# Designed miniproteins, single chains, continued (4), part 10

Each design is a single chain, and the fold is of that chain. pLDDT is the mean over its residues in the fold that is shown.

## One batch from the design tools (miniprotein)

Design m12311
Fold by ESMFold2-Fast:
Structure m12311 (fold): chain A 100 residues (1-100)
Amino acid sequence: MEIIKEALEKIKENNPELDVEESLKNIEKLLEKYNYDPKVIEKLELLAKVTLLILEALNSKDKKKQLEYLKKALELLKKAGAPQQLIDDIEKLIKEVEKE
């Protein structure tokens, strides 16, 4: 759960209008709707981890670190069975960073 807060705070750095407390309340409502299903919690935590890795990549000035974070995010998405479109988007981002 702490990782979800960390991800929201990191997103707020690039989106100042994001209300972290409101977003957390919306996530709590989602968890209540699914009766705190451990599988739903696991998916949300994994999404938070992926989000943090992508933001670390975007904020890094070191190309090697950018690629490392993006590749780690891709690995987590593949293990989670994320939609192919999302996997393709991250693979495209990796290729663009490598091209720079």
Scores: mean pLDDT 76

Design m12312
Fold by ESMFold2-Fast:
Structure m12312 (fold): chain A 67 residues (1-67)
Amino acid sequence: MKTYTIEKEFDVDKMSGSEAEKQAIEEAKKKYPNAKDIEVRFKSKGSTFDEVKASKKLIVEAKATVE
């Protein structure tokens, strides 16, 4: 199996985590339409919640698995 990763930054004040997840999944499906599974996870750009809140940016990561 081959795994492809899409990462996107989003502003937490402008976009909810659910919206970012949905957009990442849709982009992954569009780019890899034969993907059997798409996993989504969130990564902070800061090391603590307060740092993430100050930067107002998170990374959404979508992993598409293709055979």
Scores: mean pLDDT 72

Design m12313
Fold by ESMFold2-Fast:
Structure m12313 (fold): chain A 97 residues (1-97)
Amino acid sequence: SEEELRQRAVSLAVAAGIEVTAAMISRDPAERERHAKALEEIGDRLAEVLEQLGASPETVEKIREAAKKMADAVRAGNLEEAQKAFLEFIKLVDEAL
């Protein structure tokens, strides 16, 4: 149902916030890589959910790009850029719902 898809989108957005927060407190590059991969997977899953909700191809691409920016920032240990990318990601999710 549409309601179940919306709930899944919200849950994935929350999961992204948890991964970014965990990465921000991690000092281990291997842990950051695990969080970065999780963020990329969350981005892909969320893009699929939003596509099923009728989001435009442009919106779906922006979600994937925002997730990649979060993952890249996390890998680099650039926590300020990771936080900025997360806020943009959440804004795009909110606008798509």
Scores: mean pLDDT 87

Design m12314
Fold by ESMFold2-Fast:
Structure m12314 (fold): chain A 58 residues (1-58)
Amino acid sequence: SAAMRAEIRARLAARGRTATDALIDALVEASQGDRVLMDGLIDRALREAGDAATLAPA
């Protein structure tokens, strides 16, 4: 959904990061509409990306 993609982008922007559309779509699919699961998936993606300014699927 457009709203969930916007929320993910906003959360990453708040941490000084961006993401590829492919990662955002994967996070939307994996979150299953669950905001708590979405937050956990964003945190995992941030950890896996290290210092990268743009997050992409591993």
Scores: mean pLDDT 79

Design m12315
Fold by ESMFold2-Fast:
Structure m12315 (fold): chain A 69 residues (1-69)
Amino acid sequence: SHELVQRAARIARQAHEQIRALPGVTAADIEVTLVGDDEVELRATVRGTPEAVARAEEIAAQARAQIAA
């Protein structure tokens, strides 16, 4: 789980930077939590225009897929 958490943290940092760079984002927070022994959850909380929020959700989904791989 240590390696999983470290990898998830790196992926979450990249996603956070990408989301913060989107035009129309007014607030963004990305959190990674260990919800089981070898399971992590990435939570993205984004405020902004509907277009920015939709794009941020795509970035968060890609980050989750990378963590699961």
Scores: mean pLDDT 83

Design m12316
Fold by ESMFold2-Fast:
Structure m12316 (fold): chain A 61 residues (1-61)
Amino acid sequence: MSREELKERLLAVFDEYDAARRAGDHARMQALVDEMGELIRKLSEEDAVEVLDEYAARQAA
């Protein structure tokens, strides 16, 4: 998987986690946390920070 695909998937996982949290779907939240960990391990520190910054900006909007 490319760096860009990993970044896009991580961002999507953050959005899915927020949706699961609002729905109270704890099983879904747990699965998404596991996926976040795998994606973060595959990304560089700079790429992971970039995704977190973009996610934070979307939350602020």
Scores: mean pLDDT 78

Design m12317
Fold by ESMFold2-Fast:
Structure m12317 (fold): chain A 70 residues (1-70)
Amino acid sequence: SKEKAIKEMVAAILVAGLDFELKYRPDMPAERRQRLLAAAEQAIDEVEKLDPNSPIAKRMRERLAEARAA
């Protein structure tokens, strides 16, 4: 569906942006880091509500877990 495709794009963009900022701005304030993590998680949740078997959502969850560990 169009809604699912848009939500998948939003999740991918937010996760990519988070990965970029964590790599190039490791000094960012903790509050900013938490907001970026929360926004990415929320976007993935929205995809999973529409399609719990989304391969995009699964890949984004894996990347988010790596981002949290960094």
Scores: mean pLDDT 86

Design m12318
Fold by ESMFold2-Fast:
Parts: C-alpha cells; sequence; structure tokens
Structure m12318 (fold): chain A 64 residues (1-64)
C-alpha cells in the first residue's frame, strides 16, 4: 500500500542518519543522561549500534 511505501522511505532515511552515528554522538547522549563512559566504550557502542541497524535494514529490504 501507499502507507507501507512511505514508511519504508522514512526508515531508509533514518537508517542513513543512524549509520552516521559516531563515538562522539554516543558520548553526548550518555552525558545528557548523566552517564560517563570511556572512549573505548563509546566506540564499541557506536560500532555495535551501526552494525545492528545495517543488518536490520538489509532484512527489511529482503522482506518487501
Amino acid sequence: SELVRQSLEIEEREVEEALKLSAEDVRKINEKRGVKITDEQAEAIAYAARELIRIGAEFNRELV
């Protein structure tokens, strides 16, 4: 349906933005929440988040 197609286009844009997630972004988010993390933890979190988003996006495209 038209609604499904529009939702997929929005998800594609959100995935592209999320794949730009950096260690600095992870730090800023955690600082805003009052949580302090190390550089290594921020890099690991950013990498894991990007990888999960990438895999999820590929699966969603295959299902459509």
Scores: mean pLDDT 72

Design m12319
Fold by ESMFold2-Fast:
Structure m12319 (fold): chain A 70 residues (1-70)
Amino acid sequence: MVLKTFPAGTPLAELNAALTEPRTIEIYLNGKKIAEVKPGEELLGLGRVVPGQFDPDATIPEGLELKIVE
């Protein structure tokens, strides 16, 4: 089940705030799911899927949408 969706250009600080516990992140490119990143795995060079570990000054790349799932 999708818990929250983040469009391209969203600050990763918002992802850090929403990822309060380890969750799977789904990656979408132009509306199509292209990958799933499990807790503790690297997300496209942006950091690990661990609470508070994303660079808060970075943003989600253009063309991508991220979804936090249960």
Scores: mean pLDDT 78

Design m12320
Fold by ESMFold2-Fast:
Structure m12320 (fold): chain A 60 residues (1-60)
Amino acid sequence: STFSTGSAEADGATATALAATSASGKVQVKVEIHSDKEGEYEVTVEVEDGKVTAVTLKRK
């Protein structure tokens, strides 16, 4: 299992990244973006066996 965290801030925007592995070789990375200019967004990237299988963008 792989788990990592990170955060970044720029020009009134904050991004937080979390990654978790639910199965061997499968990783889901969520990035939450908080911006006063564009609102709140969540980006989810799914990776399986080192390949990107899905990218989802959702407004909160």
Scores: mean pLDDT 63

Design m12321
Fold by ESMFold2-Fast:
Structure m12321 (fold): chain A 67 residues (1-67)
Amino acid sequence: MTELERRVVEAARELFEKYGENVSLEDIAKAAGVTLEELKRIFGSKEELLGAVTDYRVEELKKKAEE
């Protein structure tokens, strides 16, 4: 995962946790400091971004369990 992708995934995770699935891609792009066009080029869809957020959360939980 690139630094840009990681930043988008982190912003999406936080916004989905606070505001639920009705968060727009524009809100996520703004929070991550990228353009909506860049976000769409990386993930294509909200479904793809949700998948990446899920993978990121699983990786974080595994790291905490392995401490």
Scores: mean pLDDT 75

Design m12322
Fold by ESMFold2-Fast:
Structure m12322 (fold): chain A 65 residues (1-65)
Amino acid sequence: DIDEAMAEITVAVTGTVTGKKLEVERKDGKLVIHVKGASEEDIELAREAAEVIKKVIGNAELVIE
């Protein structure tokens, strides 16, 4: 169930990157993770989160600003 997977992924990502400016969005069957004001450590955490998401739904994209 994609909607349940989305909820679980959002919780997991938020729990991993607590206190960071992170937003998870779904578009055309793909999850897009936005990270704003990222340090190199934040970028690494976001990449790890994207790998977890890919494992669940097969499609994830990381956007860093």
Scores: mean pLDDT 62

Design m12323
Fold by ESMFold2-Fast:
Structure m12323 (fold): chain A 91 residues (1-91)
Amino acid sequence: DARQSIEEGMELLGLAEEVREVLRELLDIAESPDPEAAIQNAPRVVQLVVKFLRTRDEAEREAIIAELERLGAHELAAWLRAQRAAFAAAR
């Protein structure tokens, strides 16, 4: 079961609950027959993470991280900062 394997992976990596909740929402979006509608109905923090993953503009990524911090999603913002180097390396 892919969902169970992902849950076990998140626990093994010691991800904060705030990050794990967003990753579960992203998995639900990916499994949706209409991912765009699922994104529109998702919580604001999940919409911001989707925007972060789609953009190639570093200034927009920085603005999204700052917005997540304003919303109180500090663990998620810290996790995305750590992932930014990986996204840059994938170019």
Scores: mean pLDDT 77

Design m12324
Fold by ESMFold2-Fast:
Structure m12324 (fold): chain A 81 residues (1-81)
Amino acid sequence: SSNVEKALKEAEELLRRRLPGLSDADAAAVLTVMQELVKVAKDPNATEEDFQAVIEKYRSQLSPEALALVEEIREILLKNL
């Protein structure tokens, strides 16, 4: 839907602004999580719990800074679903 495409664009714009400020390791981790969140956002039956499950799966691999960015991306995606 147009709402999903708008949410993905807003998330990508946030990512583009924030990635240069992260370490290479944090940037790689955030990009991996973003790819998984994009897959969930494109699923026709995606729920808030599906987004939370992706973040929980990667939580131990995320620094506090990377986790904060991923949570901001999640909020953007959820707000437009």
Scores: mean pLDDT 84

Design m12325
Fold by ESMFold2-Fast:
Structure m12325 (fold): chain A 119 residues (1-119)
Amino acid sequence: MASAVVRVTVPAKHAREVALAIADAMQELGAEGVLVFTAKDGTTSTAPATREGVLKAVDRVIAKVADDDEVLIYAHIFAETPEQASEAARKVYEAAREALKKLGATDGKVEIVYDPLAA
């Protein structure tokens, strides 16, 4: 078993749509994992990578902050091999980045914070 982690920094008003884009990408890939949401006040919520799970978790976090406050979304991706985990992280990165672009979220950031193939 291998893992990869993608972090997204997003305004709370866009966190829901970005979380759904990540969950959809993970479901399409058949990737297992969890999303962890953290608000500026330290409120944290965790969900499986499903639409229903991420909606409940993100709504709990965004209820605690203003629309323009930052929310951190961590996508923890689990795969059988390091190569599969790395590729899934890349696809999740691309999905999150595209969602931010479509939302006009210019202050949003996406980073692969752990890649099992990174030397």
Scores: mean pLDDT 85

Design m12326
Fold by ESMFold2-Fast:
Structure m12326 (fold): chain A 79 residues (1-79)
Amino acid sequence: MLSESLLNILKDLAEIVKKLGAEKLAENNGLSKEKHKEFEKNLKEMIEIFEKKGDNLDEEDQEKLKEIFKNIEKLLNSR
């Protein structure tokens, strides 16, 4: 199961993306052009899950969110 702390981090990230936009967030993190696309794709998938399901996340949705988080961490750490 996705931890409550991780879920809250992802919800906060989704809110930040909605305010700033994925492109600006990628720029602020100094990502390369190729990594921008991958970063935006992961953020879009995350937002779609939250918008479709809200707080009613099933186990499959939670596993997808964990994978998205790991992908985002790898992108940010590979700078």
Scores: mean pLDDT 74

Design m12327
Fold by ESMFold2-Fast:
Structure m12327 (fold): chain A 89 residues (1-89)
Amino acid sequence: LTVSSQQTEVFGTESTVTFVATPPPGAKRIVLQVMLRTEDENVYLTEVKDGGPLTVTLQNLPESVLSIRALAASSTELSVAGPEVKVLP
């Protein structure tokens, strides 16, 4: 199970960020959770796919830190934390 992004920093609220989660062999389901940490609160966005890979594209982001976790399910659940991306003003 791996999670990647091509961005480490993006600028402005019109920015686009793409995350890709790649399941291990034999995984039947993949879940990708993106957490937006703003000044006031955390927001979770969750995407689910049977089979993989799973790609999530976010746009129109407020100033925040994005963190990401992927979970792959088969007979055993595996989770991994992915990269963080900073959204700058």
Scores: mean pLDDT 73

Design m12328
Fold by ESMFold2-Fast:
Structure m12328 (fold): chain A 86 residues (1-86)
Amino acid sequence: SKKEEALKLIENGTVENLEKAIELIAELVKEKRYEDAIEILEEIAEKYGLREGAAAEIVRIAKENGKEVEEEILELAKKAVEQARA
């Protein structure tokens, strides 16, 4: 599944693998699979240190489940990759 592929990519965290994980998050968001996308973002946040309210933001996104959620999920995923590269 797309979720399992993304989680495997995050486990072996090269920049290339994290970029592929973001692509899978974007696909899950297009499919309205927000819970799966949020779980992947949570894993990235825990492993690579998406800081300053990332956990609270993920929880907020999960509760709101609207069109704005798509942009917020993708923004968090991009920030996670940027932190992994630094």
Scores: mean pLDDT 63

Design m12329
Fold by ESMFold2-Fast:
Structure m12329 (fold): chain A 90 residues (1-90)
Amino acid sequence: SMELEKLREELERIRRETLEEFDRIFAEKESSLTPEQRALAEQARQQFEGLYEQALEAIEKAKSVEEARRVLEAFRKGAKELIEFVRSLP
């Protein structure tokens, strides 16, 4: 449906904008981070990419628009948590 297509487009937009913001903040902080902090940031970014893949599959398999909206909202929360995490680094 067109509504499910719009939700997939919104999911892709959130992913793109979140990773762009993450990469911007990370680049600003990178020189002051320990190797352990850099590894944690890289792991968090990879986990977020995994969440995107799971969310995309869940939306494609969704039995209703409402189910797909719940997936999108869960992903949006994950995106917010990723940005709050990278901002919390020294």
Scores: mean pLDDT 90

Design m12330
Fold by ESMFold2-Fast:
Structure m12330 (fold): chain A 83 residues (1-83)
Amino acid sequence: SREELVEEIALELQLIGAEEDIRFFPKRARKTSSLSEEEIEELVRRLRRELEEVRRMREEGAPAEEIFRRLAEITRRIREAIA
């Protein structure tokens, strides 16, 4: 259905956004946060593990609402770390 297609596109865009946020996180954190290089590397490692889990959930057919919630959590954690 159109609703399913729109939801699929929205999930794909959110996943791309999360990947980009994680990729640029070290540069942002070095400029705005008091985090050490080791703390930044550990956070990136955790964020990447969480994103991989979200991708697995999607592949296993988890509800879109749960996937969106997990992606929002990743974004929230990044935002809090650079505040």
Scores: mean pLDDT 85

Design m12331
Fold by ESMFold2-Fast:
Structure m12331 (fold): chain A 74 residues (1-74)
Amino acid sequence: SNEEKIREYLEKVEKELEELKKKLSPAVQAELDLYIRILRHEAEKMIEEKVPFEKFKETADKFLKEVKRIAEEL
């Protein structure tokens, strides 16, 4: 289902963020925890609104790319 695809991809992205988090300072880790919560909330909204998985994937990929870019600046 669309919901299952969104949840599975969210879990994959969260795992990548948790691995990235291990390499960052405590202050940046706290900020990243907030971003993970925001992504979870957006995923739940998209599931409720029946947004196609492809749109969620695009949103999550942009988010992950931006977080990785910020981490590289540190």
Scores: mean pLDDT 81

Design m12332
Fold by ESMFold2-Fast:
Structure m12332 (fold): chain A 88 residues (1-88)
Amino acid sequence: DPRIEELFKRLEELIKEMEALRDASTDPALQAQLTRDIEVMKEELEWLKKEYKAAKTDEERFNVLIKLEMLVREAERLVADYRAQLAA
């Protein structure tokens, strides 16, 4: 499904953006928080990839799509919040 594959690429891009923000930060507390959020996002990404590979029906694929859309929105919110913190 091209839409699901596009969202996986988008989520991977957002995780890389969080990693770049962590590496650019000089605040150990912010680096620690970014590290935790990055690891959570990576775990959820790998779990969704496994669910997608195991999906045999259109309904199962649709459930992965919905979860992935929600996860991408959360990652976008986190990136925006961290960018705002670093700009301050």
Scores: mean pLDDT 88

Design m12333
Fold by ESMFold2-Fast:
Structure m12333 (fold): chain A 88 residues (1-88)
Amino acid sequence: SLEDQVLAAARGLVEKARESLKLEGEEKKEMEEKLRRLAEEGLEALETEEFKKFSEETRAEVYRRLGEVYKLLGEEEKAEELYKKAEE
């Protein structure tokens, strides 16, 4: 389902963000830029009516996963905002 695809994508971004912590120099910068772009695309998707139709459990997990990505990228304020939305 679309819901399963979105969950898989969010989980995949978390794994990539964890991998970026092991990188240095140019490779790290390129991965972080790619992850920021993908996370921003995910954040835009959360504003759609389609996302609002997902189960509460799925929406909460997507918020938590995107929050984890931003936290791993050093953007703690964005991470905390998304964690808060996951608990609603």
Scores: mean pLDDT 83

Design m12334
Fold by ESMFold2-Fast:
Structure m12334 (fold): chain A 74 residues (1-74)
Amino acid sequence: MEKVNELFEKYLPEILKEGEEEGKKYGWEKTSEILQKRRDEEEERYKKTGSDEDYARTKALEAVLQYISSKAYE
């Protein structure tokens, strides 16, 4: 549990920063589509591996996707 939280806290700001930069450059809708695809790919990886790292990345991508998607409606 704690290890997953540490990995989530590590991945969240990195993915968020990349998503904000890409959204400003390429548009929020396109960035949301890319993040959705990355999240789905990471979820499928987690289903195969059961890895804490893959679970934490999936959670971080979900959180960033929610934020970036909200920006598309501004």
Scores: mean pLDDT 79

Design m12335
Fold by ESMFold2-Fast:
Structure m12335 (fold): chain A 58 residues (1-58)
Amino acid sequence: MQAALDALRAAGARVTRVSGDEIEVESDKPADELIATLRAAGAEVVSAEGNRVRARLK
């Protein structure tokens, strides 16, 4: 989890919610960039809408 959160902060994304192994993030950057960052950190992307992405961390 921490590695994914650190990667998202480095990318300029805002973490809007953390609940167990699931996170929600927002950014002014395209959702595909957030998805790539999350996947690189080992996260499973659950949903993406506009600039908001929800992911589960393993």
Scores: mean pLDDT 74

Design m12336
Fold by ESMFold2-Fast:
Structure m12336 (fold): chain A 70 residues (1-70)
Amino acid sequence: MSKEEQEAAVQELIEKYPDLADFIQKLRQTSPYLLQYAIDNPEDLPELQEIENDPLKLNELMEQLQEKYG
């Protein structure tokens, strides 16, 4: 994904979930695999915020994303 495509996708996510804008920006800086998953699956973004607070679910998701995107 190009920088322009990523900026457009992030902006689209923020427009759809403006209350999650801070979370989306945090993903851009700290969790690029989670950001890519959110871009591919925008409907799952609220669930991703909940999963970030559950260490067991977060670890399982990160392992799957590392295998898919790493």
Scores: mean pLDDT 75

Design m12337
Fold by ESMFold2-Fast:
Structure m12337 (fold): chain A 69 residues (1-69)
Amino acid sequence: MLSDEELLEAAARLLRQLIEDARARGLSPAQIRDMVDRAVAWLVREQRASPELAARLRARAEELLKELG
């Protein structure tokens, strides 16, 4: 299993790639947010993340959305 730190770093890379790809395809900010929210929900379920790790994943996703649009 990945450590919390490794999972956060892997998730950040995945989310950044998703946001960049979606922007390149011309998706709206609302569509990009929806995709990111679904990706985070999937990661939380798949990794059986603790409430603390889930909160950290959501915080990281929010920072990436602010950084990338």
Scores: mean pLDDT 81

Design m12338
Fold by ESMFold2-Fast:
Structure m12338 (fold): chain A 112 residues (1-112)
Amino acid sequence: PTKEEVIEKLRELAEKLRSLGHTEAADHFEQAAEAIENGDYLTAARHLAKGLALVFKYAPELRDEAIEVAEGLFYLVPDPAEFARIMAEELEKVGDRAAALGYRNFAKGLEP
């Protein structure tokens, strides 16, 4: 996907979440989109992880869509293994150990 396509999908996801009353999750996806627009992929990874944790807990019907948008970013970042590790660290901090393990395993698969 292009950078523009990923930003558009993040904003669409944020609008859906906000319309359902999940304002905190929506704010994180909006901040991730802004970080990508500015080329700040580390900040984007942190906001994505926090947004995903909130979706997994409170809006599981949007889980697959949120994961697809996050996965799109791995095609844009210069170090997808580092990006996945940062996401795993943030997911652990918010208590989503299952999602954190998933991204840690993904990062290992990307390492040579």
Scores: mean pLDDT 82

Design m12339
Fold by ESMFold2-Fast:
Structure m12339 (fold): chain A 135 residues (1-135)
Amino acid sequence: DVDRLTELAEKLLEKYAEMKGISKEEAIEELNKLLKELMKQFPDPAEAARYVLSQLAVNPKNPFLQIIGLLMAVGAIDPEAARAVGERLGLEQEVIDYLVAAGQTLDPELARRLIEALEREDYEELSKIAQELLA
């Protein structure tokens, strides 16, 4: 359900904006900029996925990592849904394509469990699943 996934992504974006002390509009601009820097550092989507998951395993409460993890996980299961969520969130097409490609390197069943952990705010399980996706 794209609407439910969009609501979750918006909630995480609001947490990120609050953490940074900025508006939601400024948060999406910063998210696009940071993701373009990630694309330069990790041109290989598989290496990008491994990097994000390693950071999420250590910092499961970080809303930036949670947003990226969510979009990658949705991309692993349903690339079209991930694109729709990214577009509704205000991500640039190049950024969305990169996150979907990174997500396609992930185990879809573990990706589903990652989304469920994010929905429940179960940060211990989120850390564990991120570690399992790296194995």
Scores: mean pLDDT 90

Design m12340
Fold by ESMFold2-Fast:
Structure m12340 (fold): chain A 69 residues (1-69)
Amino acid sequence: SVEEAAERMAEKARQADTPEQASILVGEAGREAGASDEMVGKAVYWASQADTPEEAAERARKAALEAGK
């Protein structure tokens, strides 16, 4: 589901040491979960704009949910 994919992306982002690493892990998790290219692209973009991995997780989750409507 869209919610499940978004949650998996956020969980992986939180495990990262940097926002840059978080954006990479978000992309991998989204593709693994079968998320659409639009969901993955939006989540990765917004995660990369964050200052911390925790913020990257929140931004990725929100972006994925919005794109997956």
Scores: mean pLDDT 83

Design m12341
Fold by ESMFold2-Fast:
Structure m12341 (fold): chain A 107 residues (1-107)
Amino acid sequence: SARAELQAVVDALIDTLKELGVNQKLLDMVRRAGEEAIRTQTEAAYDRFIGTLVEVARVSEFSAEQLYAMADRLEELAAQLTDPAVKRFALGLAEALRSQAEVVREE
């Protein structure tokens, strides 16, 4: 189902952030945005989740390499998704992370 695929995308990101040592408050912020996206499945909630992830990446001072690695993983996950809206969401997350990596490289 679309909900199950969306949950898989959100869970994969939270697991990656946890592996990278993101603090509990920032993890809780991503979890809350993810729960809203899964519950509502609206473009507005997807945009809020993407914005939250980018903010967490900035505050956590992720390197360009870490951001590219997360984007690559999301693109690999998107290839396994069947729901078109969830696939677009995963690819949108990957694009936002790549854009943030370019900003980090220019600093």
Scores: mean pLDDT 88

Design m12342
Fold by ESMFold2-Fast:
Structure m12342 (fold): chain A 61 residues (1-61)
Amino acid sequence: SHMERLREEARKAMRAAVQTLLDKGQESRAIALLGEVTALLEKGEYDKAIELAQRALAEAE
């Protein structure tokens, strides 16, 4: 379903962003991002979770 695809996309974006931040030595930022994205996923706000993770990834580059 559309919602299942969004949820999986959000999880993938989160994993990519968190890993990139960890690879760049930004552990505190990675932990904060993980918490915020997880909270959005628990609320079912997958679109916001994807956007937050993608912005964090872009800013880390």
Scores: mean pLDDT 83

Design m12343
Fold by ESMFold2-Fast:
Structure m12343 (fold): chain A 70 residues (1-70)
Amino acid sequence: SLEEEARRLAERRYESMLAALESDDPVIRAVAVRELGELLGRRLSPEEALALVRDQGEEVLAALIADLLK
C-alpha cells in the first residue's frame, strides 16, 4: 500500500538522518540539523536534533511519513 511504502521510505530516511547527526563531519551534521528543523518547523541545535531523533523516533517517523504523503 502507499502507507506501507511511505513508512519504508521514512524508516530509511530516519536511519540516514540519525547517521548524519552522529557524523564527525560538521557539514553533514549541519545539513541534517537544518533538514530536521525544516521538517518539524522549528530551529534546532545539533544536540537537540540528535536527542529528538533518538528519544522521539516515532514522532520523527510520523513527520517523515506526512512529508512523503504531501
Scores: mean pLDDT 85

Design m12344
Fold by ESMFold2-Fast:
Order: structure tokens, then C-alpha cells, then sequence
Structure m12344 (fold): chain A 77 residues (1-77)
């Protein structure tokens, strides 16, 4: 799915820019994409929130992550 691949790339890029190691960014992006594909929006957001807390990401980065996740989910409906 081109939409899910685009979401994965955007999440990974955002996390790397925010200082997350590339391998960890890739793992989170893949997990979030899987949850979005399964229709688990709230769980995808919760995972992103917990990851942001673990890496000490600024609120602006978390807001951008949540927006990317929500936008992709709406396009899949």
C-alpha cells in the first residue's frame, strides 16, 4: 500500500530528525504502520506517545507524529 509506505517513510524521517537512532525509528514506524493497517488508531497513538516520552521528544514532535498517524488513518477509511 503506497499510503502505508509513505507513512512509514515520514514517521522514520521525523524521528531521525528528532534525534532517534535510525534503527529504533524504523522499528517504531513499522509498528505504528501495522497498527494503523489493523485499524488500531488509539493504540498507534499510545505507542507513539510512550516512545516520545522514552526519547524525551519535544511536544511539537509528538504532535507532528500524531497528525501523520491520524491523517493516514482517515485516508484508509
Amino acid sequence: DELLEQLREELEALLVRAGVPREDARLLASLVVTLVELGELERAIEVARQFAEHYGLPESALEELIKLIRDAYEKLK
Scores: mean pLDDT 85

Design m12345
Fold by ESMFold2-Fast:
Structure m12345 (fold): chain A 101 residues (1-101)
Amino acid sequence: SMERQKMISIAKKISEYILKVMKIVDEKNADHSTVVKVVSASLQVIGIEVSIEYDSSFTKEQAIKEMKKVIETILEIANELNSPEIKKIAEKMEELVKEME
């Protein structure tokens, strides 16, 4: 459906933002725990995208809920690293999730 194509497009854009967060985390020589958080967030978005593409029972409401959890993790990383750049990325991710509503 067109709705599922839109959700897939948003998931892919969120994945691209997480790759930018990973680069910042690496550049800041972050703690192992912070690296685990960003890798976990990346895997969660991949799981959401797979669910959108292959699980006909996976709803838009569930996708929004799961994406909001990913954004919460990115905001935690922004706070841990005191990174305004990561915070701005999280805000862009929030705007993308609102487009799904």
Scores: mean pLDDT 89

